# Designed miniproteins, single chains, continued (4), part 64

Each design is a single chain, and the fold is of that chain. pLDDT is the mean over its residues in the fold that is shown.

## One batch from the design tools (miniprotein)

Design m14204
Fold by ESMFold2-Fast:
Structure m14204 (fold): chain A 94 residues (1-94)
Amino acid sequence: DVETKLALLRDAVEKLEKNKDKMSARDLARNAALVAEALAKVAEEAGDLESARRAREAAERVRALIEAGASDEELRKAAEEALRVTREALKRLE
């Protein structure tokens, strides 16, 4: 179950990275927050509480910026950071 969830998250991150330049900043930010949040849950289930916390914090930062109506530049920067945190956690868990 955890292995299957990690494989799906890796696929989701790769597809998001491949298509990020074709997405609006807001869509990229929403999707980055969703994958970071999903990764946090899976990392917690796998016992990596540190990765779970970092991913959750990254997702929360992105959501806060979306709600605040942040600029496209700020949204893309936050999304890229959330994706970076998610990728690093995925490498640790594989």
Scores: mean pLDDT 86

Design m14205
Fold by ESMFold2-Fast:
Structure m14205 (fold): chain A 68 residues (1-68)
Amino acid sequence: SEAEEEARRLVEEHGGRVSARTLGEYVTERYGVPLGAAINGAGAFGRDGLVDLAGAEALLRRAAERWG
């Protein structure tokens, strides 16, 4: 899916883990939602605010289902 392809791209560009902010900014630009809603609506992040590929794929799929 587009969400899974974008998640792979973002994770690869950021060295295997991507920040909540980077994912939220993508969702905000793609769907026009506020950054706080984009981050919070996507689910829990690790203690450092970083997610791996599986986390990024899950977050972007949920964003697409909610706002796409």
Scores: mean pLDDT 74

Design m14206
Fold by ESMFold2-Fast:
Structure m14206 (fold): chain A 76 residues (1-76)
Amino acid sequence: SLEELIEKIEAGGLSVEEYLDLVAPFMTPRALALLREAVAKNPQHARTILLAAVRSALERGRPIEVEDVAVALNSI
């Protein structure tokens, strides 16, 4: 679930690629591509971007889409 993803990302202890693998099944292909680019350009903010994107999608009751990644980028 998206709630379980939030808990796991907040706990920390995984690499950026491991977090991306965890969120990928809950994302559209375009959203995943944008997220990969965003975290590559902002590695120090990777967890903040991931958390914001998952929270945005959870609030909207849908899979993580491009708009959720865009909202996350505005949080850094």
Scores: mean pLDDT 82

Design m14207
Fold by ESMFold2-Fast:
Structure m14207 (fold): chain A 80 residues (1-80)
Amino acid sequence: GALQQAATLFQSPDPQKFLSALQLVATVGNPALNAQVVQLAEEAVGAKLKDVSEELFLSKVTPELRQKLAELVQNYILSS
């Protein structure tokens, strides 16, 4: 499903695949999952996503953030 694809894309070091994963999570439209994904991303960047450029955000994406987001999505799938 879309969330399984998102979890796989979060594991990729490719910034475009990371953005595609975020878009897939947003498209699924679960408010609790979306809120947790945004919170993890904002904590890693140290700013609100609306206040930071896409380039700056992608430059701050770490392997640790990718793993945390993938695990969050996988845990949501298993609990749904």
Scores: mean pLDDT 81

Design m14208
Fold by ESMFold2-Fast:
Structure m14208 (fold): chain A 88 residues (1-88)
Amino acid sequence: MSAEELAERLLELARRAAEQMPPERAEEVLRLARKAAEHLLAGDWAGALRAAAELVNLVLSDPRVAEEIKQGLGDLLAEIGAAADAAA
């Protein structure tokens, strides 16, 4: 998957998660998603991995978010991690 496709998928999954969360947590999720997407598009895989990990942890800790969204974000974090390792 390209960095552009990873960024698009991350933003969509974060948006879906945010819709199921309280406004304060939703704003933080969307902020982290934009930060991770910016790092992905800049080729900063390490920065993207850090922001995406914070995002995924925040979403996984919320019992209101659907398991499908949590699984999708977990899978995406693993792909970003693999790309970061390959770039090192």
Scores: mean pLDDT 85

Design m14209
Fold by ESMFold2-Fast:
Structure m14209 (fold): chain A 57 residues (1-57)
Amino acid sequence: SFEDLIEKIKKAQEDEEERNKLTAEAYQVALSVMKRDQKRGEKLIEEIIKVENELKS
C-alpha cells in the first residue's frame, strides 16, 4: 500500500539509494491515483514531499 511505502521510506535512513527507489515507487502510486481522483492523488503527493523535506532538511 502507499502507507507501507511511506513507512519504508522513513525507515530507510541508512540507505539513500533504497530510499530514493521507494520514493519513486510512491510517486508512481500517487500519479496513478491522481488519474481517477485528483484530490486524493494530490494528497498523496503532498505526503511524499513532506517526507522528502523531513529527510533532506
Scores: mean pLDDT 78

Design m14210
Fold by ESMFold2-Fast:
Structure m14210 (fold): chain A 80 residues (1-80)
Amino acid sequence: MYKATITLEDGKKFEGIGETPSEAVAKAVAKALEEELGIKVSEEALKSMSEMPVEELIEKAKWRLEILTGKKVEIKVEEL
């Protein structure tokens, strides 16, 4: 089990838990998009993200979230 934490520069945090690092990041990203921006992530998009290499997913997610929110974003993954 893995936990991903997305932290925005204003201190807001979004967490995801998954069986893989990419699944944890995908769930955290989906939560951040829904709660911060009102963007609902489809099950298909969530699955596609969970199948990405974790380093590529983190890089893309950080870039997209920073553009969409206008805030600096930090993403951390830890094994539970």
Scores: mean pLDDT 86

Design m14211
Fold by ESMFold2-Fast:
Structure m14211 (fold): chain A 96 residues (1-96)
Amino acid sequence: AMAEAAAALAPEAQALAAEEQKRLEAGEKASAEEVEAARREMEAALAALAADPENPEVVARALVTLHRAAGIIYRGDEDAEAIIEEVEARARAILA
């Protein structure tokens, strides 16, 4: 079940979210290299999700990766909102 897989990763996801929030509040900018790596991780996570969207473990891992990568992109890319919106729409379409 999706909820069970998500619950198992909840402490890790919350810790990652809190860390990225602190970096954002501190005004810490991600390097162009970090942003490029995050974009590649997002594409890999979306590809993994598309390959096995019915597997709760694969879905949970992909969502954690997308969340972490989104934090990095928000700190370094001026188009972050548009990029994250597109990625969220793609993930939602795969899971529908």
Scores: mean pLDDT 73

Design m14212
Fold by ESMFold2-Fast:
Structure m14212 (fold): chain A 88 residues (1-88)
Amino acid sequence: MTPAEIEKAIAEAKKLGETLEKVVTELAKAIAESRDDVELQAEAMVRSARVLKEAGEDKSTIESALESMKKAGVNEKYIKELEELLKE
């Protein structure tokens, strides 16, 4: 599954009137299904964080994603993108 497919699945769940908690749960499931490599998972997480921010989600969700990515040792590019989302 590509990061774009994960983002689309989240958008579809939200369109069906799912709660934000269900959207986050479906995101976690989609990321688990996309277990090809750490970089692909990191890109999916950044895209999903943007969707959640556009939805008015609390910054704490993005902070949790950022901490997980730092622990996983992903490319600094994805870490920077999440840090920029937190600063805006």
Scores: mean pLDDT 63

Design m14213
Fold by ESMFold2-Fast:
Structure m14213 (fold): chain A 89 residues (1-89)
Amino acid sequence: SEHEELAARLTRARSRDDPAVREFIREFQARFGQPADGVVDEAFREAVRLFQATHGLPVTGVADAEVVKLLLPHLSDEEAARLAAILNA
């Protein structure tokens, strides 16, 4: 599926400049009605806050490993933690 393909591409990402990471950020921003620029900016942080609020998580605006795992359940815990580190670098 498209979700599995994006998840697989994200497991190989090394930085926020990776096209797969930018695509993931754009889709996530769009999903929560934010400007979809593919950058970790206020629009991305607001999307994270909205996601956290709907899932009963602490509303921090930070895409931590728990947030990433819930968004991309096909990732391993280690892959989710790595992507979270990239998003919060």
Scores: mean pLDDT 83

Design m14214
Fold by ESMFold2-Fast:
Structure m14214 (fold): chain A 64 residues (1-64)
Amino acid sequence: MTLYEVTIVGDKPGFTSDGTVINKGEVLTGTSVKVDEKTGLVYVTLTDGRILVGGQEDLEIKKL
């Protein structure tokens, strides 16, 4: 299974589909990544099934 390490590196937080705020310096693990180039938003499916949404410049994504 492909895993992704997702870190909030920018000053804008990420938001999960359950309404949780993910702040700068927090690290999460995802199973898929989708980039919306028109909005600059990135959608990450987390290992628990939640979707994380953040700005492309605010997220650092590393394939594990």
Scores: mean pLDDT 84

Design m14215
Fold by ESMFold2-Fast:
Structure m14215 (fold): chain A 61 residues (1-61)
Amino acid sequence: MKKRVVILAKDDEEGKKKMEELKKKYGDSLLHSQLYSSQAELNSMIEFYKNLQVPEIIVIE
């Protein structure tokens, strides 16, 4: 299956746990996963992946 999903999660215990759950759920569809430490970093990551025309971006706050 074509990779299409990027997962962004907050760099804390809950964010890391939720990211691992979603990584298992999306498996072969997972393009990349990344942790963010601030709202500014999250906004920059979202803009970056939108500019790459990533089909699906999932944010865990």
Scores: mean pLDDT 81

Design m14216
Fold by ESMFold2-Fast:
Parts: sequence; structure tokens; C-alpha cells
Structure m14216 (fold): chain A 62 residues (1-62)
Amino acid sequence: SVMDTIDRIVSRVDNMSPQQQQSVANYIQTISRTSSPDDQRRFDQYINIINQQRDQKQQQQS
């Protein structure tokens, strides 16, 4: 399923560049716009995880 594919991608975002992480977040946001409310909540959680990982990397490079 699309959800399984996204989950696998998200599990690897810590190894991605900030630009790649942003691209993944944008992709998930695009899919979320046409998804069911339940799927939208899951996609929102994935976007939040990606954003938190970017923030953590920025704090490490303070």
C-alpha cells in the first residue's frame, strides 16, 4: 500500500539531506490532500516526524 511505502521511506529520513527530507514531506502532504481523514492523520504524523528530525539535526549543528 502507499502507506507501507511511505512508512519505509520515513524510517530512512534520518539518513537523508535536509533537501531530501523536505521533498519527502512535500510528497506526503500532496498525497494527504486527497486522502481519507484517518490517512490524513497518519500522514500528518509522518510530516511531524520528518520536521522534528530536521530540527534535531539543526540543533546538533548549532
Scores: mean pLDDT 78

Design m14217
Fold by ESMFold2-Fast:
Structure m14217 (fold): chain A 90 residues (1-90)
Amino acid sequence: MEKEELKKLIEKTKEGDLDAAQELVAKIVDILNKKEITEEDIKKIIEILKALAEATNVDLKELFESLLKKAKDSGYITEEEAEKLKKELE
């Protein structure tokens, strides 16, 4: 997925576009189905989850925490970075 297209979907989702939100969820699922998740993939997931949390009143906190744990366990982010990102959704 092109970076600019991802940003457009994030913006539309924050504006309440449910079609854009569903497309973003599909992108998260595609990334999670990879055998190896890169740091760039984790950054994309974080941006998507922040947009979805903003649109859905933070219902995605548990999913976000699970993804941060997976990224931390895989060595893609530090524990300090995971805690900072978790607080950003609060």
Scores: mean pLDDT 66

Design m14218
Fold by ESMFold2-Fast:
Structure m14218 (fold): chain A 71 residues (1-71)
Amino acid sequence: MEEQLEADIDLALGLIMLTVARKARERGLPFTEEDIRLLEKARQLFEKASPYDPVAKEVAEEAKRLIEEAR
């Protein structure tokens, strides 16, 4: 099922981007414009995957919150 494979890839890529942002936050590093751009990309990937995986919906909301906190 091609859609499921695409969703799995999108979720994996988004999680990598989110993990990088989480580690920066945990270390007290400021979010750069690049970090915000990556979080926005992760959010889009999670939203695309959300019909196929409930975890994708949850991490999409987390990415949105981190973007809002960075502003």
Scores: mean pLDDT 77

Design m14219
Fold by ESMFold2-Fast:
Structure m14219 (fold): chain A 63 residues (1-63)
Amino acid sequence: SLLEKAVDSFADAAIEKGLELTPEQALRLAEKAGNAYVQALSPEEGEKRRDELLERVRAEIEA
């Protein structure tokens, strides 16, 4: 969906510019984006997308 692509693009930009965010801010943005996936997509797909996003953000924080 258009919303899914918009959220994904936003998340990718946030991860790419993680230098400009604290780890806490990055996680909060990931949670908000993940919640948008859950609201916009089927519960099954939304939860999967949310978990993938949170995992990517955590990996970037640990890098």
Scores: mean pLDDT 67

Design m14220
Fold by ESMFold2-Fast:
Structure m14220 (fold): chain A 91 residues (1-91)
Amino acid sequence: DAEAQIAALEARLAEDPLDAEAWLELGRVYFAQGRLDEALPLFERAGKILAAREGSEHPGVAEALRELARVYEAQGRLEHAARLRARADEL
């Protein structure tokens, strides 16, 4: 149940707002529901947390960039998606 999964992830993030993995999982749930505008800021938050914690070149930042690229591609923003994937591939 997506609603139960969202509630569990939101509770987890209320305890630890720096849990980048929970932000990524929440973004994926919204993406799977077609809620692209809601998924976008969640992946951005995850990427910023990972960059601050692990450094901007860390594989976790590349993962967040690829998830952002998937959202932009689903929105039809193909050029933006391609640029995000290119940045991820350089990390």
Scores: mean pLDDT 86

Design m14221
Fold by ESMFold2-Fast:
Structure m14221 (fold): chain A 79 residues (1-79)
Amino acid sequence: KEELIERAKRALELAKEAKKELEKYKKDPSAYTKYAAAGIRLVGAAAEARIVYERAEKEGNEEAAELAREAIEVAGGKL
């Protein structure tokens, strides 16, 4: 139970950080490689969050499911 909550929190934090970097670098075309790297990290965070969400739903872990859902939303995804 705690493991899924920790994983969800980490995925959410990574998604938030990657999204902030995307917003930062989108203003500067010379930083396109950093923008692309942030995009890849955001996709990775979303993938981890989806795995955690699915497991949390099956296990009835509402806290982990809610955190994972938030991470997916931050990444611009849908459930």
Scores: mean pLDDT 80

Design m14222
Fold by ESMFold2-Fast:
Structure m14222 (fold): chain A 81 residues (1-81)
Amino acid sequence: MEAAIKLAEESIKKAREYTKKAVEAYLKGDLKTGREYELKATSYLFTALSFAVEAGDEKLVERVTETAREGTKMVDEALKK
């Protein structure tokens, strides 16, 4: 469904924005702010997954999963320094 796909894509974009903010906070040593942005990114990923499933778009579901995996890797790398 067109509306569900659009909402999933918007949520993926917001998840990526919050992941970037979390990484920036972690690199500055602000663990509390970093964790808060990481939780917001995770919330948007679940929203994106919900809409992708509603749309029946298996490729979009896979894209949400890959976005989550890449985000986790970025956060992990920022925290290991």
Scores: mean pLDDT 85

Design m14223
Fold by ESMFold2-Fast:
Structure m14223 (fold): chain A 103 residues (1-103)
Amino acid sequence: MFNEEELEKKNRELARKIVEDEKKLELFIELLKGLSEILGDKRLAEIAKRIEEAVRNKDREALIEALAEGIRRLLELQHKYSTDEEVSEKLAPFAKELEEKLK
């Protein structure tokens, strides 16, 4: 019932969990870059760049916000390309991990 606010809250909480795990953060950045190339999605490339800048600047709040934006974009793309075999295959393992962490 809290459509946008509830999603934003869950995305921020997941972003905080990713920030605490360096390996998950690295995998998330790699996923965004890989998908931005295969899909030609400029938004994913821009989000990945902002995450890298926040890591370099050691700005934890900016990092959480950029990660939350990346999570939102990935969920949008997963739904949009659910019938695309190549994109769905690459997104499915990460979407499952996100759903498990959002519990």
Scores: mean pLDDT 74

Design m14224
Fold by ESMFold2-Fast:
Structure m14224 (fold): chain A 75 residues (1-75)
Amino acid sequence: SLEKLLEELKKEGEELIEKGDYESVRKLGEELIKLPEFVLETAKKLGQEVPPAVLEFNEELKRLGKKLIEEAEKK
């Protein structure tokens, strides 16, 4: 499920932070922001509606990505 995928991504971010691998934390955060934008832009080009569950998932990915970038910058 999308919810399980989100939880696994959160866990990966936490594990990278515990390791002190802040470069990988930042890169993960950047990818989590880029992926939702790519999905929305592709759907727009194809004239397709994005399901509400996917829109919610995209917002959660962007929130997680932003948090990871902020944590990487604080070190």
Scores: mean pLDDT 81

Design m14225
Fold by ESMFold2-Fast:
Structure m14225 (fold): chain A 74 residues (1-74)
Amino acid sequence: EEEAERIIAEIERAHPVAGGMLREAYRLLSKADRERALAFVLEAGRLFRELSPEEAARRIARLAGEEALEVAKA
């Protein structure tokens, strides 16, 4: 819970759009499946740490959008 907020905040500081999308996706996912939501945020944090900032932001934004759309539709 606190770890997810920390990761989201870090990404949001570096790339506001990607971080904002991640925050919204986490909010939606955590209502449906808390463990999946946490795993998703941890994966976003890993990508942000291991990839270049530009590449990480692009992949995180894409993943956040895909997960949020799936939860919202189904």
Scores: mean pLDDT 73

Design m14226
Fold by ESMFold2-Fast:
Structure m14226 (fold): chain A 80 residues (1-80)
Amino acid sequence: QLPSEIAEAQLELLGAFLQNGQADIAVKVMEDLSEVLPKVPENQHAQLAKELRIAAGYARNGQVDLAVKQVEKILLKFRE
């Protein structure tokens, strides 16, 4: 089970992409995050939630390119 803070931040990000008409990006982001989230240590959960909320902010503001870059930054940090 995902911590509530991460789950809520992830839903906010996915909702922001969907509201901006970016369903394909939302699906890909959900898939990529589902691969990485089990690898994130507990002491990084608060930081991860903050970084997801930054991406959601960009997506909500229509800055889809910046939102995608923020997600890629998260994936790179935890994929290794």
Scores: mean pLDDT 80

Design m14227
Fold by ESMFold2-Fast:
Structure m14227 (fold): chain A 76 residues (1-76)
Amino acid sequence: SLTAADYDPEQEALVRPLAERADALAAKPNPTLEELEELIRLGEEIAATPGVSEAVKEGARAAIRLAEEKKAELKA
């Protein structure tokens, strides 16, 4: 959960559209390699942003892992 000490509404607003795009990409049944690489970039940017809740950062890290797994499947 966000606390007053950790919360930055400007940073939250900055990552919100990135998180929405990442969620849309993660929900695709047949993502392209480029879309998976975009998902990884979005997840890394969200995870690196200060003032964002730990729950949002964990979601970003989970999206990166999902994208890496799907990239491996495309190369199998």
Scores: mean pLDDT 79

Design m14228
Fold by ESMFold2-Fast:
Structure m14228 (fold): chain A 106 residues (1-106)
Amino acid sequence: NAENLLKKGRDYARQGKLDEAIKYYEEAIKVDPNNVEAYRNLARIYYGLGDLEKAKEWIKKLAEIDPVAAANLISWLVHQAIIDGDYETAEELIKFAEELGIKLPR
């Protein structure tokens, strides 16, 4: 069940239909609350939409089930922010990791 919902979420995300992708990833989490892929993809979609607060909410939930996956995701998002020249978002994400007790690779 969760895997079929993840596939639909991935298909909609690939088409740029992000609202539909979000709905399917949220349903995947309802079926399997430990689904790391769904939390990661929700956080990445919200980050891409510029909704950093919702991205952080999904990262926080991911950290409760898999802190290593959350650390890797935060590190990736920090790297993306730096590449985009968005140093304010990079600093906010680093502080967010500290608040969650997550040690980043740096």
Scores: mean pLDDT 88

Design m14229
Fold by ESMFold2-Fast:
Structure m14229 (fold): chain A 69 residues (1-69)
Amino acid sequence: SEDAEFEAVARRIEELVRRGVRENAWDAMLAEVERLAADFLARSDDPAHRARVQTALDAVRALAADARA
């Protein structure tokens, strides 16, 4: 189910962000989040799921940029 795949990707992004913040591993975390998001977006046809994953990716990118400033 794409719903189950979307939920798994969303949970994985959340877990990666929590770990990356805790371990100060911003570059590695961002690279893995970008890979997961790109893989999901290449396979997903659901506009709502695509929008939510894109929003999460944009938020993670903004968080990483703020941490580097």
Scores: mean pLDDT 82

Design m14230
Fold by ESMFold2-Fast:
Structure m14230 (fold): chain A 84 residues (1-84)
Amino acid sequence: SMKEKAILRLELYVISVESDLFVLKRMKAPEDVIKKVEEYLEKLREILEKAKTASEEEALKLLKEADKIMDKVNKLVLEAEAAF
């Protein structure tokens, strides 16, 4: 179903950001960058939990919200890696 695909995509987003955070911590990236990425990870986890009990339409809307968060995370990670 489209809802199951949305939930799987959200799970992949959480895993991706956890992986990015692991790399940033090993690189000793600036503390403010690490904190911002951790805050976005918490938001993604909340979106994932909400999507599990949501309707298909709401789960797709939550995935679009998560896409915007991923854009912000990807920018922060790219900028931190470029500065290393």
Scores: mean pLDDT 90

Design m14231
Fold by ESMFold2-Fast:
Structure m14231 (fold): chain A 81 residues (1-81)
Amino acid sequence: SVPLDPSTIGDITNKAREVLKKYTSTEQADEAALEAARRMSDLSLAGKGTIDSAIEIAQEEVKKVTSEEVAEKVREEMRKV
């Protein structure tokens, strides 16, 4: 189990933004990424959160600025092993 470090949050946020740009505008991608990073940072400061939790937050923020379908596609792209 790896805790959510600032560098990990940055990597996840940048990856989400990059993938999201394939499905929506740069402005919407930036908005979703910024909110996701803020929420991930809050969990990190509370001593909580995992990479899976961070991805869930990213998916939720993507859904707010796009659609459930786009959020699922972004989540799948981010979850590749």
Scores: mean pLDDT 74

Design m14232
Fold by ESMFold2-Fast:
Structure m14232 (fold): chain A 59 residues (1-59)
Amino acid sequence: MEAEKKGKELYEQGRYDEAIKAFLQSKNPEAIKDLLLEAVSLTDNEALRQKALEKLLSL
């Protein structure tokens, strides 16, 4: 999916906040679960961390 590909590219560039935003747009949460967990552990943005955790809890 486009959102997963974009998120992975941003993650590899160290742009974790933008990667999380891209992953949150994904329609395949199972495919991004591990990358989203990793990005959440590396971000200092509490609002994005909360949104990502909500998405992970829906899996």
Scores: mean pLDDT 77

Design m14233
Fold by ESMFold2-Fast:
Structure m14233 (fold): chain A 91 residues (1-91)
Amino acid sequence: MVKVIVRALLNKEELLDKIAEFLKSKGYEVEKVGNSTLVARSEKSIDEILDDLAKFLESLGYEVKKVGKSTLIAFDKETGLPAAVITAVEE
């Protein structure tokens, strides 16, 4: 099972809610932890999870960069600042 941690930056609770709805629509078990973090679990591979999330975030107008094997950073195209960080780990 893969654990996905999504952290919203720039006070973007709306982005966090959109990511939560997307993950739920894809059959992920999703839990909101505080105001800025989601924890999701899935039987999908890390690569499949990161690909799904990258495509979703790009569809919302973010620039998405993969860092190493397990991390995505979504950047706001207007400001160039990071809006979300996503890390996937095998449990």
Scores: mean pLDDT 83

Design m14234
Fold by ESMFold2-Fast:
Structure m14234 (fold): chain A 110 residues (1-110)
Amino acid sequence: MLSEEEKKELEEILKQLEEIKKLLKDPSISREELVEAAIEAIGLLSQAIGIFKRAGLDEEAAELEKLRDELGDILLDLDNGKISVEEAKERLIEILERAIEIIKKAIESS
């Protein structure tokens, strides 16, 4: 079960993930801004994973680890020219939506 301090930390992470999602939905976003946003999201997911592991939420932590790995794969595919900036944006938004849902459910279930 999450402590009140851990819930506050996760709520701040959620706010930052929502801001990144908003940035990714901007049609004027550059490739460089998209890459920076994705790296920032990886860092935020790593923080949430650490909180979940400390709280004994190993299943939720494992789900976020998979999403973090998927973010890394998108960055690699973008760097290798396998996907467009638009396709990378769509995939990143989908992963962020899934991560946000997992974190919200963990807070609500505590």
Scores: mean pLDDT 87

Design m14235
Fold by ESMFold2-Fast:
Structure m14235 (fold): chain A 67 residues (1-67)
Amino acid sequence: MRDEMAREATKIMSRIIDKLSPDLRIRFSQRVAETVRRALEQGLPLEEFREELEKLSEEFLKEQEKE
């Protein structure tokens, strides 16, 4: 479970990180780490975890466009 969540987090970060400014990259990484921690503490299913990461990615890409 934990290694699968880490893999999904790494995959999403590798796709999105290059599209973000340095400050947003740091904030995005922190938000992803927090999402992983919360999902593990709550026993969140992998499918729901992936949905949370996709929503987070969309929000950061929109924030990048506004900046």
Scores: mean pLDDT 78

Design m14236
Fold by ESMFold2-Fast:
Structure m14236 (fold): chain A 78 residues (1-78)
Amino acid sequence: SPEVLRQTAMYIRMIGLSEQLLLLAKKKGNQAMQKEIEQRYKEVRAAMQAAVRADDFAGFEAIVAEYEQWAEQKLAQL
């Protein structure tokens, strides 16, 4: 469905942003930030999977938007 394709695109964007954050934290040798990024990724991924199982597209979009805002804040801190 069109919604599934859109969710897939949002998921791919989130994965890319997470990998970029983790790579940057590793380059800076910030182990505490690496652990925070890894933990947040696991939590967000679990929430996204739960939203997909519940067929909650609005909840999925909200989770992604909140993650993107959090990631922008972390980029500024790195």
Scores: mean pLDDT 84

Design m14237
Fold by ESMFold2-Fast:
Structure m14237 (fold): chain A 94 residues (1-94)
Amino acid sequence: SIKDEALELIEEAKEIVEKYMKDERAKKSLIEHLEELAEEIENAETDEELAQQLRQLVGLLRLMAADPSFPEEAREKFAELAERALELLRQVEA
């Protein structure tokens, strides 16, 4: 399902954050934000609610892809996840 694929993307994003983010406070905060977003995606009851949460996921992944505190390898991975999340959003809005 689109929800299952979105939750998989969030788990992949969490793994990248754990590996590449050196600031423990920022890491914890970002992981908590990703976990809250996962809960909102799982609890979305309408396509409109799911689309709203997927837009937030795309936005967050794009911000991480542009964050100079991440090494280039991590930013490239976040950019790939953002494109995958955008494809899921397009499927919900279709």
Scores: mean pLDDT 88

Design m14238
Fold by ESMFold2-Fast:
Structure m14238 (fold): chain A 93 residues (1-93)
Amino acid sequence: SKEEEEIRKLTEEAAKELVARTGNKELAELNKEITEIALENKKKGLKNEEIEKKTLEILKKEGKMKEAMSPEGEKIYIPNTPFGEKVYEERLA
């Protein structure tokens, strides 16, 4: 669909920017995986809020994401990798 194509285009552009800026291919691959899970659930007619919840549940179960606290005290999810930890620590600073 046009909507599916737009999401893929935006994700691919974001992945290219992340690789160029960070040199981290793993972060780009994680972003693509998130998009694929979201597109599958969107095809099932789920709302964005439900898609986000299911995506995070799957990634957490697979050990690819972990729970952390934002500087504002909100629960967030970060990549369960050394690079994800570094980016999180930089956000806290």
Scores: mean pLDDT 67

